Designed miniproteins, single chains, continued (4). Designs and how they scored, part 97

Each design is a single chain, and the fold is of that chain. pLDDT is the mean over its residues in the fold that is shown.

## One batch from the design tools (miniprotein)

Design m15361
Fold by ESMFold2-Fast:
Structure m15361 (fold): chain A 78 residues (1-78)
Amino acid sequence: SALTEELREQVYEVTGIRYDAPSVEELIAAVARELYEEALKSDEVKEEEIEAKLEAEFEELERVYGLDKERLRELFKK
């Protein structure tokens, strides 16, 4: 879809990585995992804060875009 393609381009602009993901949820989960790992290497943010922000982002995506929060969480932990 146009939204999925736009999101893929935004991800590439931010991370420099092109994700070969067939769905919006898979793309979001892959990006979230990459950003989570990058944040864990930073001395500026605590692990608990990163996890709380990730959960809040998944809730917002479900509320605003109707994405499956449970699927996002499962794909992230895969």
Scores: mean pLDDT 69

Design m15362
Fold by ESMFold2-Fast:
Structure m15362 (fold): chain A 106 residues (1-106)
Amino acid sequence: AKEEAAEYIAKAEAALKAGDVASAVEYTAKAVATLLDALGEPEEAKQAVYILNLALEHLSDEELRAALEAALPKLREAVAAETEEEQRKHVMEAIAIISTALTEAS
């Protein structure tokens, strides 16, 4: 699960660098879902994917890029976490960054 999430994060980072914001959101959603499903939190995984899909629908490419540049390092910290509590904390920090960007976009 952590190796799979790390691959999705790397693909999201590569897509973001290439200017493919839509693919970056897709891979970020897959990374978040993989990490939360591994923690036994499938309902939180569904909610996080929903938030990321809303962000893709309502945020500009510039707003999405800024939010993902802030959120992806938190997902990297989640993958590196040695405890389930730290993994969950960092995944939730990444989701909070995306959710805040969505609420501030009017």
Scores: mean pLDDT 85

Design m15363
Fold by ESMFold2-Fast:
Structure m15363 (fold): chain A 89 residues (1-89)
Amino acid sequence: APKPETIKYYLEIIKNMSKEELLKANELAPEIGDQAYEEGLSIEEALEKLKEAAGVKESDKKLTDEEIREIALSQPGTDEADLEEALKL
């Protein structure tokens, strides 16, 4: 199972994205993934590059806690207790 810190990092990125920005990031993910691999970036650094490429503005249009819960709980292996702890951080 992923550590609560990993879940928190993932949720912090998603929280600052709109649904449209998430779709854009998904479209750009292969290109950014290849770039991150070439540069030897961590998962965290790769996700930051995805945010920049998708044109994410942190205070523009963000997902609600309810939308974050729905998205995270739809993923296999997400523990509800770990999610609630990450959201409290």
Scores: mean pLDDT 61

Design m15364
Fold by ESMFold2-Fast:
Structure m15364 (fold): chain A 100 residues (1-100)
Amino acid sequence: MDEAKKKIIEVHKEMGKKILDILRENNAKQEVIDEVKKIHEKTLKDIEKAKSLEEILEVVKKHEDELMEIAEKNLSKEVIKKIAEVILEHRKKIEEIVEE
């Protein structure tokens, strides 16, 4: 678990950077950027505290759902699609780590 957890944390950090870059490039409001960053940081702490891979996957799923809710309320359809594509890419990476 410790090795898988470290890899998942790095994947989560990479996803967060890509999403924040998309938001900045598309002139998202600072309040939206701050909310996304806060949820990302909370999820990182929740992953670090998780005691099983199942708990990590539940935390990751909840974060994806919260990100999409924020995106749908605040962003254009084009930007929402870009964020969804990043989430899907990183989900596949996490699934590969868990299947190791």
Scores: mean pLDDT 85

Design m15365
Fold by ESMFold2-Fast:
Structure m15365 (fold): chain A 91 residues (1-91)
Amino acid sequence: DRAAAVEEAKRLLEEAIRVVEEIASLPNPTVEQAVGSALIVVGAATEAGLLLRRAGMDLRAPFPGEATDPEVGRLAEEGIRLAREVLSRSS
């Protein structure tokens, strides 16, 4: 159901953010660590999106009237932001 899909999507994104935050806390992340953080976020967002789609929702609302959860969207944006930050800081 939608509630279960939303909770699992949140769990996946929160876990991905936790791992990426650990990499982002490093003073000098490597390019390999930065690429790894981006892949973690992409993987979690893809799985979350598939779970939500199976429940008749979208990770983000690309069209008016599509069902989304604002917290899931916020978590996806936060993950992308963190991964982008790590990539910009990598040496």
Scores: mean pLDDT 78

Design m15366
Fold by ESMFold2-Fast:
Structure m15366 (fold): chain A 97 residues (1-97)
Amino acid sequence: KGVENAEAAADRYRAELSPLGQKAVDRAREIVDKAIEEAKKKTPEEALQIGSRAALEVSRILNQAAEETPDAEKVRRARLALVNYLTLKVLEIIKKK
């Protein structure tokens, strides 16, 4: 439920962005999805490191995009939702190991 709600929030916030904001979020989402798939194949300790590195990269990309887009506050909201989804999903993966 929490993971599903976080993912839905990220998708909802993406839909409200400018085309430039959507492209930045799509790039960040690729990083999130790859990190999640990699985390499934690694130890709990490695999965936490993968999630942490991905969260930092996502934040870097979307903070930069926020400065370059007309919808900066909406991009920052999408960043928080996407990082929250990544964090909850990585924790869920670790819990099942």
Scores: mean pLDDT 85

Design m15367
Fold by ESMFold2-Fast:
Structure m15367 (fold): chain A 84 residues (1-84)
Amino acid sequence: KASKVLSDLDNAISAAKKGDFAAAKKHARDAVLYALVVGNAAAMRHINKAFRLLEPVKGVVTTDPKKIAEAVKHLESAKQLLSK
């Protein structure tokens, strides 16, 4: 359960580093659902912030390294919160 979610977050972080929002969102989806079910609102907020940073504008995926780094930091924070 938790180990699977952490593995999925690692895959999401890898995808986010490439600017692949669709892959990052897909891998982090189970983590979002898990955070919601266990009531970890802080982890859910971090994952949602990462999605907003990586959100395509009119179909254009972000390649801004600063936004990607910030999104990765949020996903790593969510992983830390869910690994407790």
Scores: mean pLDDT 74

Design m15368
Fold by ESMFold2-Fast:
Structure m15368 (fold): chain A 95 residues (1-95)
Amino acid sequence: APAPAPRAVLESRASADPVIIDAAGVPWTVELTVSGGRVAGSPLEPATFTLTAVSAAGVSTLIASGTLRAVGEEVTFSYSGASGSFSLTVRVVAA
C-alpha cells in the first residue's frame, strides 16, 4: 500500500490514567471525540473536540468541549466534581 498522507491528530496526556472514579466508587472512562480538521500540510480547518466520561453502563457526561486551530496548539482541562478530579492536556500533532 502507498504511504499514508501526513495528517493532524490529537494527542492526549493526563496527570492520571484517563479514568475518573465517582463518589460511589464507579470508574468512568474518558473518551475524546474530534470532528473537522484537515491533513497536516494543508490549511488546518478548526477541529471541534468533546471530552466525555462514560460508565460501564453506557451513561455519558460531558466534561469539556472546544476548538483547536493549528498543529502544536494545546489545551489543558481540569475536572473536579462528584466523579473525582483529574487534568488532561490535548495537543494537535502531525502524524
Scores: mean pLDDT 58

Design m15369
Fold by ESMFold2-Fast:
Structure m15369 (fold): chain A 94 residues (1-94)
Amino acid sequence: MRKVVVPEELYNKLSEEARKLVEEYIELLEKADEAIQKGDVETLEKLIKEMEEIREKLLELAEKDPEHREVLTLVAGLIELDIRHYRKILEELK
């Protein structure tokens, strides 16, 4: 896939825990794109909820890790923009 979720420069500044969450998020995006192609509204709704859970975990890490806080908050913000986009697609599929 050619979709850059997090710029490589930002990804490389993340903690190992945060990188794992970003990798899980990328897998959710791939599943969401497949659900959209199939018109699977129920699966897309579940995936959006899982994306929100990843965003919350990144914000929790940002609160606990002052050194990486700004990068983690920025990445969580990028994920929020993606979630908003997928929510609009979900409404169009209903």
Scores: mean pLDDT 80

Design m15370
Fold by ESMFold2-Fast:
Formats: C-alpha cells, sequence, structure tokens
Structure m15370 (fold): chain A 92 residues (1-92)
C-alpha cells in the first residue's frame, strides 16, 4: 500500500513538473515534454533501486531546461538549473 501511495505521488510530481516548466513561458511544449519524460524515467529508475542512473537522468533534465533558458537569454534561471544538475551528479 505504501508503494501505491509512492506511485500516486510520483505521477503527481511528473504532472507538476510539466505545469511549472510551461508556466515560465521559457520552454516550448516539446522541450517541456522532453523534460517531463526525463523526470518520469528518473522516478522509474529510483523506484527500481537504480539510484545512480536515476540521478543521472534527473541531471540531464535540469541541463535540458538550462539550455532552453540560456537560448532565451534567461541566464540566471539557466545557472540555477545547471547548479541543480551539478549537485545531483555530485551524489554519484
Amino acid sequence: DMAKLQQEIDDAMVRIVRGVLLSTGKLSDDEARQAQALYGQSLDLFNQGKTDQGLQLRAQMHLLVAEAYRARGDLKSAEFEEQQAKELLAKI
């Protein structure tokens, strides 16, 4: 039953991530979809106990979002996302 609750939380978080990314106005639908897919894949890896692989995919998501911000001149948000990726990779 805790596993079912975790899946419900994970599904909600995947939806929240897409909504947040789209609300910034800095990502296209395709970029937000790619980031959401990486986030969902990372959650699946964490649920399988593949923590290092999950962290690597989560870092890739942040780097994709950072590149989108940088391409649109939002350097501050890009640097924040790059820092998130660096912190995730440092746990491996």
Scores: mean pLDDT 78

Design m15371
Fold by ESMFold2-Fast:
Structure m15371 (fold): chain A 85 residues (1-85)
Amino acid sequence: DLAELEAEIAAERAANPELADPQTTKNGEEMRRAWLEIEELLRRGELDLERILEEGSLAELLVAAHLTGNEELAERARKLIEEKK
């Protein structure tokens, strides 16, 4: 269950609240949202890899590449990292 997974992630974050900072929290939240959304789409068989490749955020590209093993998504994410400051 996605809600239970999200609760487990939140519990792990609560275990080390003193290490959290605003930037890390935002980046973690984006990655968690991408993970839950991509995993749900993959479970439904509705994951559109072409859309993610064309329009996806860095978080969506990284998560989709990790979950599917798609090298093209991984390379797109790498190029975006190189293009950003």
Scores: mean pLDDT 67

Design m15372
Fold by ESMFold2-Fast:
Formats: sequence, structure tokens, C-alpha cells
Structure m15372 (fold): chain A 90 residues (1-90)
Amino acid sequence: MEKIKELEKEIEEAKSRLDDITAQMRELNDLVEKEGPLAVMKKLGIEVESEEDARKALRDIVVSLTADALNAVGDIIEKEIELKKLREEE
């Protein structure tokens, strides 16, 4: 019973993390579309001297967020499989 509750909590935490990352990516994209990458990077406190530097910094942020999202999806899948197996054993 305890292990099932722990997995359910971990799954909910991973889903919440994925939702937060998705919201961050959407907000970042909306800001870039409205203000441009240079202005957005400056608002985030990232010092960039050119549009090219700003786009590179933006790409690094997007790659990082994408990696975090994929890790969250992986965590959800693995934990849901384990949860299903435990529920089938009880």
C-alpha cells in the first residue's frame, strides 16, 4: 500500500513538472514572438550583445527545457508501468 502511494505521488509530481515546463515553453515562445529574442534575454537577466547571441541563448534554454520535459515523460512512463504491475500483484 505505502509503495503504491509513493509511486502515485511521484507520478503526480512528474506530471506537475511536465505541465510547468510546457507552460514555461509556451510563455517563452509568446514573449519571443511579441518582443524578439534580444529583449526577452535581457528581461531574463541574460547579457547578450546581438540578436545572434540572443538566439543562441534562447536555443540553449529550449534544449534544456526539452530535455527536462523528456525526462519527466520518461519518469511518468516508468512509474506508471511499476504502479500497474504492483496493482496487478495486489
Scores: mean pLDDT 82

Design m15373
Fold by ESMFold2-Fast:
Structure m15373 (fold): chain A 90 residues (1-90)
Amino acid sequence: EITVEEALKLYDRALKEKANVSEEDFEKLIEFTKSDSPLVRDIALYALAVLEKAGNERAKKAIDEYIASLTDPAELFRAYLIRKLVPLAK
């Protein structure tokens, strides 16, 4: 089971590496977006949004696919905010 601590550690690596994120770490981010924990999914989405801002087209596709899978309006709104506002949070 994916823990919040594991998700945060992966987020920290993605934030540091950005465009240079490893294939293994990228695949783990995709796995984390499928977690049953909303917090783990949100953390993975934050990391993917950072990568998308850095020009990673695979991250953009992953976010598009994740958002398309969401049916809860509150989770959709949070995903929208994460994707749009992460670049402005420093």
Scores: mean pLDDT 76

Design m15374
Fold by ESMFold2-Fast:
Structure m15374 (fold): chain A 72 residues (1-72)
Amino acid sequence: VEKKLEEIKRAIAEAGASLPAEAADSELPALAEELSEAVAKKLGVDKSEVLELGRSNGEKARELAEEIAKKL
């Protein structure tokens, strides 16, 4: 579980690197959605599984996705 969250963190960071830094504050919901989809695609899992991992085992995994989207 924790190892998978760390892998998600890494995948999110890589996906975030491909997004423009200029699309930050007002577009956060769309960016968060896109990052979650990119992570799910990269890990070969469904988006619902990524969300479940964030909710069940790591508010941190969700915070990392939101934090990366926020930094963009």
Scores: mean pLDDT 54

Design m15375
Fold by ESMFold2-Fast:
Structure m15375 (fold): chain A 73 residues (1-73)
Amino acid sequence: SMEQKRQRFRIFAEASLTLLYLMYNYLKASEEEIEEKVEEFKKQIREEGEKLNLPELEKEYIEELEKFLEEVK
């Protein structure tokens, strides 16, 4: 169902954000490493959002990734 697709997309996006916070807080990854991983996740989120036709969730999570990247500066 569409609802199940939305749930799977949210889980994927939230897991990606969790990994970024772990990299930032625990692994003390460099700013360059964080920027590279954010761009990788943005690409994956856009690809999955297009594939599943979920433009609203795609936009929401791209904005969350951009806000996270601003925090790392």
Scores: mean pLDDT 84

Design m15376
Fold by ESMFold2-Fast:
Structure m15376 (fold): chain A 56 residues (1-56)
Amino acid sequence: GLSAEDLATVAVFARAGGTVAFSESALKGTHDPNSPLVPVSPETVAALVAAILAAR
């Protein structure tokens, strides 16, 4: 899994205008390796990072 530092870097990258995409199945909480990648907003990236860190 990603470290807390790696997750913070991803959030910073998204805020700086970097494109971050997640598997549609992962966003729905499923594990489909053939699911398409969908771009997500910096706000969504920040919320996902915060949720992952809170679960540790």
Scores: mean pLDDT 69

Design m15377
Fold by ESMFold2-Fast:
Structure m15377 (fold): chain A 85 residues (1-85)
Amino acid sequence: SELEALRKEAEEARKRARELIKRAGDLVSQATALARQLPEAEKRGDGDKVRQEYQDLMDQALAEAEKATELFRRARALEKQAKAL
């Protein structure tokens, strides 16, 4: 039915969004671990490299989080359509 199709699409969108949030969290954890290495990296002249790697991980995490936000928005729209049936 139309209602079942909309609910299934909403559930799949939420599932994909949760997977993206988990990936974003993993990237933030990696960035945090890298940031803890910064004092030692600076002592050996590698501070800029560590800062760049940190920024790249944080930018990737933000991109994944933004994709998740759009999928949650889509899920809400599909759920609203289902309620209107």
Scores: mean pLDDT 90

Design m15378
Fold by ESMFold2-Fast:
Structure m15378 (fold): chain A 109 residues (1-109)
Amino acid sequence: SLLDTLAPFNLVTGATTVPEDALQAVASYLSTNGLSLNEALDELEQALQLAEQSEDIDTLERVINAAAAIEALATQQGQLDLARRARNLRQRAQAALDRLTFKDILQKF
């Protein structure tokens, strides 16, 4: 999966730049599987929806990283509509992650 392809790249939440190696990994995954950026974003939206329903923090973090890499790649290719879609998906995943981590913190007090 796209998430497994990016697992070796520890992208910091809120990072301004995505490493070139992560961009190359995404591009290679898309090429190997015959996927467009739109299809990759569809996969991420499905993964995000399932992670939100199951409160899966690990998958939410992986979706944030994958969305950031797709946003950077789409921006590099001039596909600004897809970059915006990726950014929105990343923001949605981050909001879900923040809500779940806040809930976990409250349970410890």
Scores: mean pLDDT 77

Design m15379
Fold by ESMFold2-Fast:
Structure m15379 (fold): chain A 84 residues (1-84)
Amino acid sequence: SVEESLAAVAEELEKAAEELLKEIEKNPDDVPRISALELYAAMLSLAGRNEAAAEVYRRLAEILEKAGKLEEAERYRKLAEKLA
């Protein structure tokens, strides 16, 4: 069914987001990958999956905080708090 096909695509997108998070952890200056992850989180929020979107922002904030990007980390932490 269409619903089953959409569920499979959602699973692939979740795997892609996990890979993006790993790559951003290796290179926190990777603006294109960070932007792709922001779009994914925004799409989750638009789909009503606010807890999942908040978790993506929280994980991105933790990676950026560990990299010393404190201002950027705080921005994502605030985005996560607004959705949770």
Scores: mean pLDDT 84

Design m15380
Fold by ESMFold2-Fast:
Structure m15380 (fold): chain A 92 residues (1-92)
Amino acid sequence: SRTERLRLGTRAVVLGDAAQLAKVKGKEKAVKETEERARKAIREAEESGELSPEELEAMREGAREAIEAARRLSPEELEKLAREDAARAAAL
């Protein structure tokens, strides 16, 4: 479905960002910056008016799941999940 594609796609992007930032800045700073980037992207999507409320909720859910994973997992685990989520989104 389109909402599942948006959830997985958003989660993949946020996981990838968190992994790359953690390699450079460490986990705590990476999580904070990733949360800021996700919040900005969701605000811009909402302001665009192009997405339904259900699609916006799917993006918010994907971002929340990714940020929660970023708090617990290594950069390598985050990169693996990002690749898997991107592949699943592309297959939908």
Scores: mean pLDDT 88

Design m15381
Fold by ESMFold2-Fast:
Structure m15381 (fold): chain A 86 residues (1-86)
Amino acid sequence: LEKKAELLHKMLEALREGRYEEAEKHLMEALDLPRELARTFVRGGPVNPALLEKLESQRELILEVVKLIEEKYREEYEKLEKELEK
């Protein structure tokens, strides 16, 4: 979980900087997604209906994992922020 959280964090940073190919790589590693699905998630909108169904299923899984990571890292970030304020 910790390594997956780190990879998803790197994916978000790459997305923020517009490095889509690097974001795809991190997402693939974090969630064991095939390249085509990861690329579709990062850049949006597949034309293949079967891939859309997989993307919807993976989006639910991805959103759940992202929520768990956000909760875990939010607590760690808040803890670190309090330490830095000392």
Scores: mean pLDDT 60

Design m15382
Fold by ESMFold2-Fast:
Structure m15382 (fold): chain A 78 residues (1-78)
Amino acid sequence: SEAEALRAEAEAHAREAAAHARQGDYDSAITHLEKAIALYEQALAASTDPALQANLRRRIAELREKRAELEAQKAAAE
């Protein structure tokens, strides 16, 4: 489905964000998280399955928190 395809692309960007964060590349990590969040929001809009919608909303909240954490880490880094 469109929602599943968008979710898969969002997860790929979330994985890239985690990889960049581990290397201390906060700018790239934040950019990939922003892309992942946008794709998850599109997946949510495309979904008609309540269970999937609940999962997508939870994941969006998690990624927004992760973005805030990375922004704080970037501000604290040199």
Scores: mean pLDDT 88

Design m15383
Fold by ESMFold2-Fast:
Structure m15383 (fold): chain A 61 residues (1-61)
Amino acid sequence: VKLPAGAENKIDDEEALNLLLDYAGRSDLKKDLESIKDPARAAGVVLRGVADELDKELSSA
């Protein structure tokens, strides 16, 4: 199946992931996420995961 033209989404998605992973200090996830075919889905999951971790850290303290 042919993919639609959406370089913008690809850049935004990849950039968001890079920033998130770099900011959180999780370079490993970056490589793993890239392995995933759907970066858009990965971005959503990562965002939720990161938020949960941050929330846990604050709550734990």
Scores: mean pLDDT 60

Design m15384
Fold by ESMFold2-Fast:
Structure m15384 (fold): chain A 80 residues (1-80)
Amino acid sequence: MTLRDEIIFELEELIWRLREGSGSVAGHQERLERILRLAEEDPSIPEELIELLREARRLVASDPERALALLEEVLAALEA
């Protein structure tokens, strides 16, 4: 499994949990922090996508719908 494949898998899991309203805010923050660390480790991930992940991390507790939209944008870009 590549870093990119792992990032995609973790993003899909987080997006699913946010859509279903399952899990805790702390759990979502922990997953997003892990995704960010993986993305920062992978030199093939554009800085623009890393910035979107940082914004999603900032918003996930206060504005989960906006965070979800940003995560979906990142996932779409990585799958292209």
Scores: mean pLDDT 84

Design m15385
Fold by ESMFold2-Fast:
Structure m15385 (fold): chain A 113 residues (1-113)
Amino acid sequence: ARELAEELAERLRELGAEEVAELLREALEEALRAGQDPIDVLKAAIAMVEMVLKGESAEEIEKKYRKFLQEVLGFSEKVVELLIELARKVSELSREDQEAILELLREAYGRLL
């Protein structure tokens, strides 16, 4: 899990998505400290990037998805805020970079299955 998080962060940095890489790594580390499954963090990140690609703003994603992250997945407030900030940073990138980030997240998720 930790090795996959580091590899994923490095590949995101190579794309120039350094802020996204740092937010994802921090969210994964915080979830692990809280005894939560890092697979759920990757699932949430994938869903958020997919919503950005569908044209939803980070503010819309926060309003619709915050309760799910907190109440269903049991994420701490810090993990939720890191994931929302990740969606915001992804929304500031080009569509090509957003699609590349989604592919990297899906690849990482597939390697855990």
Scores: mean pLDDT 81

Design m15386
Fold by ESMFold2-Fast:
Structure m15386 (fold): chain A 85 residues (1-85)
Amino acid sequence: KSELINKILKALFKATEGITDPEDQIRAFALAFHTIVAAMEIPDEADLERLVKEAEEISKITDPEQRLAGVEALADRATALAERA
């Protein structure tokens, strides 16, 4: 579990680095923090592996607005997975 959480964290930090607007970057950091906290509550490794893949795909997005939207969607998904646990 800790290896998968670390992979999500690394991918999310890379994703937030590409968001250059200060207000959007602050929001992205808050969402990344929320995603990690939610991921710690997810017991299923398959769900965590999916979050790793989604975070890595977000980190590849070149457009800052689409990258922020991806971070927002990932936070919502992680929260939903944690609430079902």
Scores: mean pLDDT 80

Design m15387
Fold by ESMFold2-Fast:
Structure m15387 (fold): chain A 65 residues (1-65)
Amino acid sequence: NDELAQYYLQLSDQYYQQGQQALQRGDVVTAQQLYSLSVLYYQAAVAAREGRWEIYELLDQKIQS
């Protein structure tokens, strides 16, 4: 789903930018967590574009938890 992929790409970019800001203020732990979320959302975007239904459900539940 291209619309879902775009949504996850936007979240990935937002978390990446927030991670860089956290690193700039010296909050390495928060930066690492935000970068991990960025990577997870990027992977979700790729899965959404490829039409892998199972991974959409699993990632959505994990991200919202």
Scores: mean pLDDT 77

Design m15388
Fold by ESMFold2-Fast:
Structure m15388 (fold): chain A 87 residues (1-87)
Amino acid sequence: MEKEQRIVSRIVAAGILLAAGDSEAVIALVDEALADPDVEVGAELLRGIAKLAVKSGNEAVVAHLRAATAHPDPRLAEAIRAALEEA
């Protein structure tokens, strides 16, 4: 439950920030997800944020996510690639 609460609250925050046009704040949430000590939480956050960013047409956030596919953790890189391809 704790992990799901963290994931849901941050995805909701990203959605609100995207609706407000605050690309810098969403990019900060992406960077926090990439640095999350729980890689499973980070991967789930990145999937959710990527889907919302593509749906909203936010090119700056999508470009930042594409650059993040070079991340050394294959789970984070794959989560971003899959979300960008399917959204």
Scores: mean pLDDT 81

Design m15389
Fold by ESMFold2-Fast:
Structure m15389 (fold): chain A 117 residues (1-117)
Amino acid sequence: RLEEAEELLRKGEEAFNAGDYDTAIAYYEKALSLLPDLNPSEEEHRLRIEILARLAAAYALADRMEYAEDVIDLILYFGTEEERKLALKILEELLKKHPHPNLEKLVERYRKEIESL
């Protein structure tokens, strides 16, 4: 399951880098479905946060801002302090590589929300 989720994350990253955000979203959602909801390992928790951060960015770049914001809220609600910082780092790196107004707005919102927790 973990190895399959990591492979799907990689395929999602390939689609994302190609500008195929709808395909990236499909791979990221499938990767999330393979991770356990109950008693996840530390590695599974970390992988979930990495996938959620990339999924939020993919939704933003696909002009699906409401879905991107919903995914951000999942990270804020269920993530630990360290996981929330990891998500910010991923989102900032994605924004540098793929500058887009929607992603810039999403990263700004997320940064402010973390500072307010």
Scores: mean pLDDT 83

Design m15390
Fold by ESMFold2-Fast:
Structure m15390 (fold): chain A 80 residues (1-80)
Amino acid sequence: SKLEEIKKSIEKEIEEGIPVLIEEKKIPQEVAELFKETLLLIIKNSNSIDDFLEKLAELFELVENGDIKGIEKLKEELKK
C-alpha cells in the first residue's frame, strides 16, 4: 500500500538521520530521542494517509512552539 511505503521510507530516514543530527548539530540526545520515539509511534499507529499527515502536523506544530511537554503528552496519547 502507498501508506506502508511512505511509513517505511520515513522510518528509515529517521533511523539514519537522527544520529547525524545529534552529532552534527549537537542536539541533546534526550530531545532527539523524544522526537524520534514520537515520530515512530505516529508511523506505527496511523491508519490512513490523512490520519498520518494530521498527527505529523500536530508533532511539527509542537516542535515549532518549543513545547517539549506537549511532545511528551502526544507520545503518551499515541501509546493508547
Scores: mean pLDDT 74

Design m15391
Fold by ESMFold2-Fast:
Structure m15391 (fold): chain A 90 residues (1-90)
Amino acid sequence: SDEEIRELAERLLKASGQELRDLVRELLEKYVTDSTTLPKVLSQLWPIRDLNPELFRRLYRAMRTAADLIDAGVSRDEAIERGVEVFVSE
């Protein structure tokens, strides 16, 4: 739900290290099914966009990477792990 995405956004803003990595994986697992879901998820992450634009940019790249791979027929689990790797590499 929109409320659950916002609750996750608040947790992402406060997290660091391994906890942040685990929350990014959770975001991708729960809310990224393909590229068509991205606009809704991104709109609910507005607190991150406003308070930490660099974190938002990294999340956007991770979500876009996972969604594009899912659209291309890569397994969801593999696409999610590659999205997490893109987030960590930035």
Scores: mean pLDDT 84

Design m15392
Fold by ESMFold2-Fast:
Structure m15392 (fold): chain A 72 residues (1-72)
Amino acid sequence: MSPLEEALKIVRDELLKAGVSQEQADTTVESLRKNTKSAEELIKELKEIASVAQPNMSKALNNAVKKIEKKL
C-alpha cells in the first residue's frame, strides 16, 4: 500500500475513534486523497483543517498527524 494510502487509513481510524460517522470519515478521506499527493502533503493539510475544526475533530486530526509522523 502506498505511504499516502497508509496515512489516509490512520486518518479514517482516528476520525472513527473520535465518534465521526463512517460515512463522514469516508467522505473526508476521499476529499484528502483527491487533494494530496504525498503523506507529507497530507500532514500539512491535516494541520490546516485541524486549526479551524471543532474541538473533537481537531483532536482526532492532530492525533492522526502524530501517528503518521511516527510511521514515516
Scores: mean pLDDT 83

Design m15393
Fold by ESMFold2-Fast:
Structure m15393 (fold): chain A 96 residues (1-96)
Amino acid sequence: SMNEREAAQLGIDASLLGILQGELLPREEALAWAKAMKPFGDEVAKRIQELAPGLSDEVVAEAEEELEDWLANKLPSLDDEEKRALIAELEAKLNK
C-alpha cells in the first residue's frame, strides 16, 4: 500500500529519530537506549520490507545519500533545543 519513496522516507525518519534521541541522552543512558532500540530497528526494517518488498537500488541509494548529507551538514548545526523539536516532529510523523 505504501510506495517505494514513502517506505524509504519511513526508514530515514526512523534513523534520524534514533540518532537524535541518542545525542540528547547521558552516556550511560545512551548505551541503554541504543541496546533497547536495536530490536525496534529490526522491527522497523521488517515492516518496511513487508510494506515495500524489493525497493529499487536507486530509491535505497537516494535515501542513504539523504541520510549521509543530513548527518554531515545538518546534525552538527543543531543545538539541543532544535534536536528536541525535531524529535517531537518525527515522533508525531511516525505515529500516524
Scores: mean pLDDT 65

